# Designed miniproteins, single chains, continued (2): the designs that were tried, part 94

Each design is a single chain, and the fold is of that chain. pLDDT is the mean over its residues in the fold that is shown.

## One batch from the design tools (miniprotein)

Design m7475
Fold by ESMFold2-Fast:
Structure m7475 (fold): chain A 99 residues (1-99)
Amino acid sequence: DPAELAAEAARQQALAEEAAAMAPLSEWLRKNREEITKKWKSLKTEKEKLEFNLELAKEILEELAKLDPSDPFVAELRERYEKAIELYEKKLEELKKKE
């Protein structure tokens, strides 16, 4: 079906464009993935894991700040990580109240 082939080609192009837009962040993640994974596996408490996630989200947001802010993919990722920071800060505050 020519319409189905055209739809699939458009989907593959969209994925390639997203991957290209993410290239600087992808390189940062590739370089840091092993260290991030090792540190995550060494954490024992929920508080330590939340603190790690908060710091990681802030580092990612700083890397995104180096990218073109007019890029809609960069803008969407910035919004996602800003929301993640707020969520992690809220969870850490809730844990402090329960201790």
Scores: mean pLDDT 74

Design m7476
Fold by ESMFold2-Fast:
Structure m7476 (fold): chain A 74 residues (1-74)
Amino acid sequence: SAEEALAEGKRLLNAGRYEEAIEAFRRALELSDPADPRVEEAALLLHMALQQLGRDEEAAALAKEVRERLLAAA
């Protein structure tokens, strides 16, 4: 579930396992409806994990994608 994927991502992020955390947070976003409050949390945490790995372009692309999804849901 989106909830389980988000929780796993947080655990991995806290353990410094950034690449695995990215996969878990992406899964949480895939399983969430755009209007789900967890989308914003998952996107924020995914952005943090990408920044820790210096993957700035992917972080920017993700922010754009998620904002478009939230805008469409509003």
Scores: mean pLDDT 77

Design m7477
Fold by ESMFold2-Fast:
Structure m7477 (fold): chain A 94 residues (1-94)
Amino acid sequence: MKLSEAEAVALAEKAILKAKELIKEGKLEEAAEVLLETAEKIEEVLPELAEELKKAAEALKKGDVEKALEYLKKAQELIFDKGVEELREAVLKV
């Protein structure tokens, strides 16, 4: 099924939250996998957001948590630009 922009944003937001929890637990490799899988699913719809998730995952694989969190912050800023209202509307329609 083709992802809408709102569905892609919702997947990215969930992945970022899960990755942050895994980072707090020291599970950097698992956090990187969550981000990469989500980036692959959304890259045709939101390529810029997918790139930031890929960069965060690469930083996590290198053990650079500080750099990974910077990329996740940029990803969240991109999500904000797409509108929290649009994300909420997509969740209500499923």
Scores: mean pLDDT 78

Design m7478
Fold by ESMFold2-Fast:
Structure m7478 (fold): chain A 80 residues (1-80)
Amino acid sequence: SASAKALVEDIKKSKNPELAISHAIFTLTALKIDNELAGKLSEEEKKEFEELLKRAREAVDAGDLEAAIKYLVEAIELLE
């Protein structure tokens, strides 16, 4: 998606990719809450989204920025 592509480009161009990924996790958490309040997410989609963000955070903590980006892309696509 265009949103996923923009996120990947922003992270890759960032002076601090780890911080950029952390900011992306916060932004996606806010977007998930908005979608949840709008009634747009099933219980299964909520759990899948939460698992993807958890894996992205774990990947950042492990220094695996490529894996973190992949999980964030999957999370964005789940909301679209």
Scores: mean pLDDT 81

Design m7479
Fold by ESMFold2-Fast:
Structure m7479 (fold): chain A 55 residues (1-55)
Amino acid sequence: MSDEQKVAFLVALGRWGLSQGVPLERVLAALRALADELGLSEAQIAEVERTLRAL
């Protein structure tokens, strides 16, 4: 899976978590941990966070 696909996957997962009523900060904390495990850079993690905060 490419880094672009990993970012898109995490954004989709975060959107799903928000739709289930999970608080944004909890979603972001979980996605940050998963993004680190997936080997994403800090800039790519920040992109996921910005996208979800903009929703």
Scores: mean pLDDT 83

Design m7480
Fold by ESMFold2-Fast:
Structure m7480 (fold): chain A 62 residues (1-62)
Amino acid sequence: MSEEQAAELISREAGVSKSVAREAIKMIKEGASEEEIVEFLQKHGVSEKLARGIVEGLKVLV
């Protein structure tokens, strides 16, 4: 439930699908590095600056 709300927020902020946002959240929960998550988001059209901001926000939420 909390993850669904976070995924919807990320989807709107970054302009990515909810499935991409959910995968980013899953990567953080599984201990992926910031660089791996940033690279994943950039592969889906997110700028490096915005991707880093999303990772920092998710680290506080999860």
Scores: mean pLDDT 78

Design m7481
Fold by ESMFold2-Fast:
Structure m7481 (fold): chain A 57 residues (1-57)
Amino acid sequence: RRAELLRRAREAVKAGDLETAIAYLQAAGYSEEEARAAVAEATRDPGVLDEDAALAE
């Protein structure tokens, strides 16, 4: 169940809907601050929450 919420959060980040991503992470058990930090990191490094890891800059 938590994995599904995390996947939806990742999808929302990819779509640029950061507020929705934060909401899904909070539903998965993260605090608002933890969710915001995870979303910010995913925005800077897509590989953090996204399966597609950039290999060559």
Scores: mean pLDDT 68

Design m7482
Fold by ESMFold2-Fast:
Structure m7482 (fold): chain A 91 residues (1-91)
Amino acid sequence: MEEELQRARELRDSLTPRELAVLRLLAERGFATVRQIAEALGLSQATASRHLRRLEEKGLVERVPGSNAYRLTELGGLVVRVAEEEEARAA
């Protein structure tokens, strides 16, 4: 458990604010397409696609089978929870 939390913290620290925003959006919606993420975050589709590809390479997001949508992996969900806990501690 502590080892997974430490890994999630290290992964979060390696993320840009925009990559973290993508993860938080997916946590809120369950899944989203590149276009939906681009519109929600005020990004181009090319930028949104690049962030999703990097997050997929890190094992934080995956494609929903049978669709063009993305969702969080279990590790991606843990990274979002770690980020929310850090925000709560700062308040």
Scores: mean pLDDT 80

Design m7483
Fold by ESMFold2-Fast:
Structure m7483 (fold): chain A 91 residues (1-91)
Amino acid sequence: MARVEELLERLREVAREEAERLGIPEEEVEEDLARARELAAEDPERVLAQLEVELLRAEAERAEREGRLEEAKRLFEEAEELQKRYQEERA
């Protein structure tokens, strides 16, 4: 659970930066994070995988904005591969 909380806190910081840039209300971000925390209480392993995917995508978007295109591409590919692996193992 401690690792899930740490990832949720990092995701909150990234999500708030992204929401501010895209004009998404902070309330919506907090609601999504609260739902993720509830799901983590029932199945922390699944939530950990989902949080890792979201964090990789957020890092990729930041790298793209900073002009680090090669790093952004690698991070997007890692996020996609992790998402596919998660879905296959769950099935």
Scores: mean pLDDT 74

Design m7484
Fold by ESMFold2-Fast:
Structure m7484 (fold): chain A 90 residues (1-90)
Amino acid sequence: SELFETIARLAERIAELAREGRLGEAASFARMLASILRLIASKSEDPEVKEKLLELAERFNEAADALDAGKAEEAIRLLEEVAEEARELA
């Protein structure tokens, strides 16, 4: 799935920004992706795809909250988990 492959790559990119100390940019991208994933989920007729997109969106918001709190290592772990989950769904 191109969508889940893209989600994995974007999660890895946000984790990279966090490792570079660009926490505000990483948090903004994570929140933007969470919103986009919720929008895609709302248009999905496949309940399994919808559920997985909503789960990933929630994890991106959790990562963004951790980034805003300065918890870079926690956020990086969450983003790596998102990337791994998305790759398994691809």
Scores: mean pLDDT 88

Design m7485
Fold by ESMFold2-Fast:
Structure m7485 (fold): chain A 70 residues (1-70)
Amino acid sequence: MIKLSEEEKEIEKEAEEIFKSKEEEEVDKLALEYEADTEDKKKRRLGIELGILLSFKRMKESIDKLIAKK
């Protein structure tokens, strides 16, 4: 399995909290920061955060569709 660094694990926790509270606004904010940055390390960090948030958001939307249909 892929192991994350301590920093990446902390980012995952933050992403989960953001997703729970207000995912849409926070995802837009992270996307803007990701596009604005040119640093490789910073882009990688923001990319992980954004990827996790978008993944959870899309999964939730898919589940909601299934529940609504059934």
Scores: mean pLDDT 62

Design m7486
Fold by ESMFold2-Fast:
Structure m7486 (fold): chain A 67 residues (1-67)
Amino acid sequence: MREEAVERARRIAETGKREGDKAGASAYYDGAEALRDLAQKYPEVREEALALAEELEKHGEEIEKKE
């Protein structure tokens, strides 16, 4: 269970970055929301998922600010 939840968090973050590269800032925000949802469902990865969500949000905002 723990290993599965960690793998899900990593896949969500990876997908957010891939879609962000294709669609821009909105995809980074979508990834962050998915990670926050995962953190609520799996407390054992909450800290990691929230940290990844924050990174995606910052990256998305930086892209929007640049434009």
Scores: mean pLDDT 74

Design m7487
Fold by ESMFold2-Fast:
Structure m7487 (fold): chain A 99 residues (1-99)
Amino acid sequence: GPAPVVSEPRFVKISEGAAIFSVTVENVQSLDEAVDAIAEALGMEVVSRSEPREVGGMIVQSLTLRGKHPVLGEEAEAHVVLFYDPETRRATAVGLVRK
């Protein structure tokens, strides 16, 4: 099938050690594929995932990621909320990355 398509991640640097971000992925077949695509887009590794929850037909999961963040250029931890819509095959992640 078609490969996942990642939007250009949007970052707002709030200090030298912190940024908020959003990223959207299309053509994802599963929550796991969405998680992998988002982690790859940020250049970070998945450290932990919460239990997925269903809210209004969407799947919601919290993620902790670690690695060298593209905006901060340093080792950082990201706390992410991922929203996956199986009907549209789209996922959006919103998070905070901090040194």
Scores: mean pLDDT 85

Design m7488
Fold by ESMFold2-Fast:
Structure m7488 (fold): chain A 87 residues (1-87)
Amino acid sequence: MEKELEAEIIEAMARMFIGVQKANPKVPVSVEMAKRIIELAEELVKLGYKERAKELLEEALEIAKEQGSEESAELLEKKLKEVEESL
């Protein structure tokens, strides 16, 4: 239960960050924001929720690519591949 609750909180935090970016499409996904999303995804992987982490990284990557935030997209894509290889 504690592990599941932690995963829900982490996912909610990541979803909030992604939601803010979707609501503000002209504001580029900063490297700092990409790193925070990656950190939250890594915590989900650590807790055993790899598929949920993958979904969050995919959504963040799509937004970064649409905005032309190349550096942030590169960081997110690298982490997404690492998570996919471990599935």
Scores: mean pLDDT 78

Design m7489
Fold by ESMFold2-Fast:
Structure m7489 (fold): chain A 85 residues (1-85)
Amino acid sequence: MIVEVEAEFETKEKAEKFAELARELSRWLGLEIETEIEGNKVRLRVEVDTEELGRLVAEAFEMLGRSVGAKKIETRLLPAEVILP
């Protein structure tokens, strides 16, 4: 299971802060995170073993993004075994 988060901020500095906090949260949860920053936009991907953990992680990152002031935030749960074109 992969949790994908896309967030958009007013400034690049807020985007970088969100990415830093997301990496810290993932470290506390014992999860490995991939972070991509494009200007004021951040894309995160976290691999988890269960759907229940995936939902929890998605909710945590959504709350974190809103706390940093995300103008837009979207979370998706993707099957790790299937890449949909």
Scores: mean pLDDT 80

Design m7490
Fold by ESMFold2-Fast:
Structure m7490 (fold): chain A 100 residues (1-100)
Amino acid sequence: SPIDFIRQTRRDVINIVRDTVQTGDTQSGSRGFDRIQDRVRSRLPPDISDRWVGTINSVRFLSQQAAQSTDQDVRNFIYDSIHSYIDSQTQDIIDQINSS
């Protein structure tokens, strides 16, 4: 289902964010996000895919900011903020699908 696919890609995104923040490897992170965005665009309707890709791009940007920080508290704060943001966005998208 589209909802199960969104939940799966959310898990994939969180794994990339965690690895990017932990390792600072923004290039591997960017490649991971690109692969997820390609899957999203190929499998979801345009309106839903554009919103989910937009969310992933925001998360990508924030994970790169976290990776550039030398302060663990700042990295943890950004990671927690990403987690809250992605959860809010995925719930809104799921609610939109269930309302259609």
Scores: mean pLDDT 86

Design m7491
Fold by ESMFold2-Fast:
Structure m7491 (fold): chain A 80 residues (1-80)
Amino acid sequence: SLVDELLKRFEEILKTKSPGEVVIELGRLLNEAYERLTPEQVREFLQRVADLLAEKVKETGDPVFAALLAEVQRWLARAA
């Protein structure tokens, strides 16, 4: 699905980019998601992004990933 395509791109970003770059690249992916996905698919994408960020926070302890996770969770609450 298109959600799976965007999520795969986000997984590659998480593996290859610095925490600050991940923030910028997620913003770009979200712009694309809002243009290409239905509201329900955007919610699915954000939930899967939050799950991946939670794992990255566990792995790295990086406060930038923790802050980004909190922001994605806020976006999810507003998307409901």
Scores: mean pLDDT 86

Design m7492
Fold by ESMFold2-Fast:
Structure m7492 (fold): chain A 66 residues (1-66)
Amino acid sequence: SEADKKYNEGKALYAEGRYEEAAEKYKEAIKLDPNYAEAWKNLGVALAKLGKLSEAAEYLKKAQEL
């Protein structure tokens, strides 16, 4: 799916240490599929890497609710 494509692009960027760009791809995946639990989770992880701890906590909580 289009959401899977964006999610996989985000994973590739994350593996390169490009956390801000990875977060944007995960956000695009969520926009296409709001129930994409792994995209919410990995967005939270990427934001934590960027030091955005409060925002990271909100996305990780959302992933657990799905």
Scores: mean pLDDT 89

Design m7493
Fold by ESMFold2-Fast:
Structure m7493 (fold): chain A 79 residues (1-79)
Amino acid sequence: SMKEEQLKAFEKAIAARLAAARATLSPEQVKVVEEMQKKLLEIHKDYLDGKISEEEYNKKVTELQMKMNKEILEIEKKK
């Protein structure tokens, strides 16, 4: 119950972030955000299921955020 509520809240947050990205970013940049949010959801599910530690979760989230920012910036620099 609590785990499912947390997952639904996270999925709603992802949907809101994707809507914001579609309003502000190019279509190519939106695809990067969509891919990273999908991977973030998978990592979050693994954390809630106890498959990964809090340390591993934080590391993976940080690495994904850095990769997303880099790819968005590289697309911006091309035009």
Scores: mean pLDDT 81

Design m7494
Fold by ESMFold2-Fast:
Structure m7494 (fold): chain A 68 residues (1-68)
Amino acid sequence: MSKEELKKRLEELKKQIDAATSVDEVRQIIGELQKLIEEAKKLNDPELLKEATEMLSYAERKGIELAL
């Protein structure tokens, strides 16, 4: 996957996080983000890796809020 494809996927995942209404939905998105982070590591792009890890943190926080 190219840097451009990963950035587009990251934007799509953000929309899914914003639309998520259950912890199970967030859990699935976290799994996809973890896969994206592994791809970003292969590119050795620190900016993309930072964006992806920030998005993972955002998803994890949303999951906690939905669990409350």
Scores: mean pLDDT 82

Design m7495
Fold by ESMFold2-Fast:
Structure m7495 (fold): chain A 96 residues (1-96)
Amino acid sequence: SLEALKKLIEEQLSKTPLDENIAFVERLLAENPDDPLLHLSLGNLYFERGEYEKALEHYQKAIELKPTPLAYRNLADVYEKLGKTEEAEKYRKKAE
């Protein structure tokens, strides 16, 4: 199930250094290129590493595959970090 996959990813990520977590999710994504949860997870890891442009790309892909309030909120947060206030407001509204 989707929830089981999410829990597996979260458990793995909590026990491994950030760079190893990125490599792990990238490997899963290579096998599952159109998985919206893997794109969301990789976006979150890049956001934590301060790589906001890479986080943006993965959040956009997650939304293209499956728009969710959480994905829109994450997209708004990354636009805010990039200083793109108008885009941040647009996607924050979509998260409602």
Scores: mean pLDDT 85

Design m7496
Fold by ESMFold2-Fast:
Structure m7496 (fold): chain A 55 residues (1-55)
Amino acid sequence: MEVIEKLEKEGKTRIAKLLRAAQDSRAAAGRPVREPTEEQVKAIEDALAIHDADA
């Protein structure tokens, strides 16, 4: 879960929280949990930046 820890250290707590919630949800459903890729993290970051620009 190194990617999420790196995001927390960088102050990207919103992205880290969303990724943790997704992993917790999958674990609760009995599904395997895998570390998110850098591309997936970037896509979420870009989506949040668009949302913040519209707010």
Scores: mean pLDDT 70

Design m7497
Fold by ESMFold2-Fast:
Structure m7497 (fold): chain A 67 residues (1-67)
Amino acid sequence: SLEEEREKLEKIEKELEKLEKNPNVVQLRAMLHELQELLSKIKDPELKERAEKLLKRAQELLNKAES
C-alpha cells in the first residue's frame, strides 16, 4: 500500500542519516538493493522521487566510502 511504502522510505531515510555519520559498506549495499526493489514497485510519483533521491544519496555515500 501507499502508506506502507511511505513508512519504508521513512525508515530508510533514518538509517541513511545514521550511515552518513558512520558509513558501513555492507549496510549501504543492502540499502541500495532495498531501494532498487522499492523503485521497481512504487507507482506514486512523489514516493518514487523520494526513493530516487535516497538511492542517489546512498550511492554517493557508498562511492565515497569505497574510495
Scores: mean pLDDT 85

Design m7498
Fold by ESMFold2-Fast:
Structure m7498 (fold): chain A 75 residues (1-75)
Amino acid sequence: MEEAIREAVEKVLLESGVDPETARRMAEDIARIAKESKDPVLAASEAGRLAYQEYGLSPLTAAKVAKAVMDVLAA
């Protein structure tokens, strides 16, 4: 599950033009935080907030990160 979230987020970051090393580190951080959440909606919200506020990604990229986390946890 954590690995699935990491892979999904990393794919979104790479498609958004983030370099591979940074994308992997951000995806690992987001997957770790999302895994600790009991609620898929809260996990997705936290992932989007982290991408936007802490990593400075665009609102569109942050929304795609949140969706990727939600899609994995809702499957």
Scores: mean pLDDT 81

Design m7499
Fold by ESMFold2-Fast:
Structure m7499 (fold): chain A 72 residues (1-72)
Amino acid sequence: LSEEELAEIYRALGDIALSLGDYETAIKMYEKALELNPEDARAYEGLALAYQKMGDVDKANEYRKKAEEARK
């Protein structure tokens, strides 16, 4: 139960919520993952997809940029 392991669990929960169409829960889970691991590019990608599915194009673009930055 390291912080990195908890971050991975929250990210996985976000991915599951996203696949189920529960975008609000997906966003909350990815945000918790990023609180524990701010450099998680995959969590930012998940946020971008969730916001895109909700029609928030500005937020989707913002999180795509953060995902690219986190990969560097």
Scores: mean pLDDT 85

Design m7500
Fold by ESMFold2-Fast:
Structure m7500 (fold): chain A 58 residues (1-58)
Amino acid sequence: SELEEFIEKLDKKIKELEKEIEELKKKGGPKLEIELLEGMIALLEGIKSWLERKIKES
C-alpha cells in the first residue's frame, strides 16, 4: 500500500539522518545543525508511529 511505502521511505530517511549526525559528531560539527537533525528525526519517528498505528487499526 502507499502508506506502507511511505513508512519505508520515512525509515530510510531516519537512518540517513542518523548517519549524518554520527559524521557531524565525529567532525565536531556545529551543535545547532546536530540539534536540528535530532529534532527532524523525532518528528519523522512521530509521523511513522502515527501511520503504523493507523494501518493496524484498519
Scores: mean pLDDT 84

Design m7501
Fold by ESMFold2-Fast:
Structure m7501 (fold): chain A 61 residues (1-61)
Amino acid sequence: DEEKEKIKKNIELKELREKLAAENDTIKTMKELIEKLKELGYDKDSIENLEKRLKEYLKKL
């Protein structure tokens, strides 16, 4: 039942996305901050520091 497995996987992915949106707001916030700081022309060292912090957080997961 490849079709049934595909439907089940799609439902699981949808639930996972919602859960990630709710429970991983820290990751999202860090990514948004990094992108916004780049757009605003912020100091490269500050941006790299935030990227390093995100990397450490992802490594913990």
Scores: mean pLDDT 71

Design m7502
Fold by ESMFold2-Fast:
Structure m7502 (fold): chain A 67 residues (1-67)
Amino acid sequence: SEVEALIAALGSPHPGTRARAAAGLGRLGDPRAVPALERVWREDPHPLVRAFAAAALERLGRTVAPA
């Protein structure tokens, strides 16, 4: 499924790919993405990728602490 493919892309070595995957998951609105997005938001080494994950979580109706 598209959701599963984008969740897999969150594990890409390329920060641009991870950021685009987070944005895509936010647009799809599927709550199955929430645990993976929360992990990226907390643990991703790139601050821009964490920001995209936070935006996606907010779009999915989740409250996020400042990253």
Scores: mean pLDDT 82

Design m7503
Fold by ESMFold2-Fast:
Structure m7503 (fold): chain A 80 residues (1-80)
Amino acid sequence: SMEEAKEEFEKLLIEAKKAIDEKDYEKAAEYLERAAKLAREHGLEEVAKLLEEAAKAIKEKDIETALKLMNEAAKLLEEE
């Protein structure tokens, strides 16, 4: 269900933030890519794009942009 998907998204975003805090950018990008795939599977194209861009930003070590994109994705998920 979408409600179960929202819970999984929240967990993935929390784990990504923890990985960022630990400077494990490879792990952070992995969580964001998993979240983007989940978003795409549920037809959430805008959320998927934001999470893909966030993963890219993490790989480039642009943490400020990644956190902004993650927050935008989380906001859209709350509105579903």
Scores: mean pLDDT 84

Design m7504
Fold by ESMFold2-Fast:
Order: sequence, then C-alpha cells, then structure tokens
Structure m7504 (fold): chain A 79 residues (1-79)
Amino acid sequence: SIKEKIEELERLFEAGDIEGLRELVASLSEEELRELLEEAIRLGNEAAIAAVAAELARRGALTEEELERIREYELKLLE
C-alpha cells in the first residue's frame, strides 16, 4: 500500500540509507510515485516529498500542478 511505502521510505531515511531510498523510488512506477507524493504532502513528510519529487523530476515527469502543490506546502511551513 502507499502507507507501507511511506513507512519504508521513513525507515530508510532514519537508517541513513540514502542509496536504498533512491533505489526504492527508482523502482516505482510514475503512477505510484504520484500517489506517494500526494500522501507525503498530506502527511507533511518532508523526506518522502523530497525523495519522490526528485525521482519524478529526474524522469521529467514532475508536473506544474505537482510543483505548485509542493511550493504551497513549503510556503505554509515558512509563512
């Protein structure tokens, strides 16, 4: 499930396994990455947002709408 994937991303981040993080997101489909990004934003999980957004951007698949949602989320944190 998407929740289980977020938990795995958190586990890898907590362990400092940056290569494992990259490998995990690289193994996912574009659709799974999009679902993960939406859930990560909803939960306020900065590590998951960063990892998933970076992979979508690497693939050239990060949309203007997704970038705007990320910016809106960041602006709410900073005011």
Scores: mean pLDDT 78

Design m7505
Fold by ESMFold2-Fast:
Structure m7505 (fold): chain A 89 residues (1-89)
Amino acid sequence: MVKEMLELAEKALEYAKKALELLEEGKLEEAEKYKKKAEEYIEEAERLLKELRAKNPVLTPEELEASVTLGVAKVVIGVMETIKKREEK
């Protein structure tokens, strides 16, 4: 679970960064697909993180690492939403 949670958090960030890169290249449809996949990984990683904390309340370095990684991924997605909203107007 802990390793799986970290891998999902890392994939979320990887897909979020790729989505932003594609958006900057003007590949809007591909960027949206990668963004959606990044959001799916964020949701799954957050679900596992909550389950892990419920089973073991001891704070681990891996839980902190995953939380930081997910935070960065969410910021990247937020930046993409801001860019898209600007271009739609």
Scores: mean pLDDT 80

Design m7506
Fold by ESMFold2-Fast:
Structure m7506 (fold): chain A 64 residues (1-64)
Amino acid sequence: SMEEVRKIVEEVLKEAGYKPTKGFIDMLAEALKNAKSPEEIREAVQRALDALKEAGIDPSKSTV
């Protein structure tokens, strides 16, 4: 469900040391809504964080 996707996204972001905004969580959850497992969601969030880190973007400051 979308609620489960949002929970996993928020958990991964918090584990990485970020204080994510609701808008950022909702954006990633919408992008990952077709993921078939919790592991797939976790991997996709981690890849997104790695890409943002390379670009110098802080997820804690992002608003959507």
Scores: mean pLDDT 74

Design m7507
Fold by ESMFold2-Fast:
Structure m7507 (fold): chain A 86 residues (1-86)
Amino acid sequence: MPGEPSAEEAALRAAELLIEAAEALEAGDKSKAAALTTAAQITLSSVSDMPEKAKELAKEAAKAIDAGDAEKAKELAEELRRLAEE
């Protein structure tokens, strides 16, 4: 196995982490949401050839989580997952 995940694999994992972060925020666990958002950003930065749209969606989802907007964060994370699956 290569030491670096594929762009698709990294984007899917980041989307999963961002969805979990949005769910943690909905549950009132801001610390868990922040930790999961950080993990998603690290996952995306592990890949050199990540598409700009994937990075944009993850950045906007992270901003939504920071703003306390779990609904928007979940929508953006699901869009990132859709992009990674196609």
Scores: mean pLDDT 80

Design m7508
Fold by ESMFold2-Fast:
Structure m7508 (fold): chain A 75 residues (1-75)
Amino acid sequence: GAMARARVAEAVREFLLSKGYPEELADEVAQRVAEDPTKLVSAIEEAARRHGVELKPSDIAAAALTAVGAQLEAE
């Protein structure tokens, strides 16, 4: 539900900030994930392109694992 989506969005935001990515990018990804968590990878790709940031493939994979972990804890 909405609480699970909020938990996933917050976990992804915190993860991206912990890796040193810009707050604007982390906020945009979190907003998209709060709307639809199945769009995580596309949200990261769109935000990265829009803000001119290159994300490491390992960080994208870790963000996806972070989202899955947060979803499981929220359910």
Scores: mean pLDDT 83

Design m7509
Fold by ESMFold2-Fast:
Structure m7509 (fold): chain A 104 residues (1-104)
Amino acid sequence: VTIQTPSSVTAKEGDTVTITRTASEPVDGKVKWYKQKEGEEPELLIENVSTLAPGVDSRITGSGSGTSYTLTIKNVKKEDEATYYVQDYSKFPLTWSPGTKLTI
């Protein structure tokens, strides 16, 4: 079972937000984080646990190993309001998390 916590979070501008993925099975570091706004395509934020995608804000970081992986957004801004998803791409079919809604 894969759990993403929290399912929703309300933050103030300047806060640090942490979103964690926990699974019963370890993954081999093939973890991606996505940001999706309503009516838009998912934007890749982080690949391979901690590799920031080109053009993504340096306020965003990824970390983790084994069964637990974390996305951290520092100094949150209104533009960060979105649903965040983690994808494990180590196995097929691809597994998406239920997502975390961030409100500022």
Scores: mean pLDDT 76

Design m7510
Fold by ESMFold2-Fast:
Order: C-alpha cells, then structure tokens, then sequence
Structure m7510 (fold): chain A 55 residues (1-55)
C-alpha cells in the first residue's frame, strides 16, 4: 500500500541518517498512531519533520 511504501522510505532514511534505535522505534510508534487519524500524505509529511528533528 502507499502507506507501507512511505513507511519503508522513512525508516530507510532514518537508518541512513544513523538515528539511534530507540528514536527509530519511537518514530515507528508515532507513525502507527498518526496512520489511524491522518491521511498517508499527512503521515509522511509529519514523519519527515520528526526525522529532521532526530537526525
């Protein structure tokens, strides 16, 4: 699905940016929560903002 593809891209970017495992786990949990109430586009945008803060 589009959400799964976006999730894979974000997690790959987090790994490339060498974000610590604990922060990647927190981001994964946040994305899971957001996906229940936001569109895929909004989830991806918010996840990218969060990733920028963690990197």
Amino acid sequence: SALEEAFRRIMAEAAEARVPDADRQALMEEIGAWSKVLSTEEVEARARERLAELA
Scores: mean pLDDT 82

Design m7511
Fold by ESMFold2-Fast:
Structure m7511 (fold): chain A 56 residues (1-56)
Amino acid sequence: SLAEEAQKRREEARRRGPSEAAREVGEKLREIGDGVQEGLELMRQGADREEALSLS
């Protein structure tokens, strides 16, 4: 029925709002995590390069 469909759309709209915000925050946090991991890898590569140079 139309009333039931209207209720479903209202529920979906409520779910969309907070879900959308939570998703955006989650994505930003994931990007920060990726940046940290990349930084650690760069530091490790720097250390490896210096060690290879010392052994040369």
Scores: mean pLDDT 69

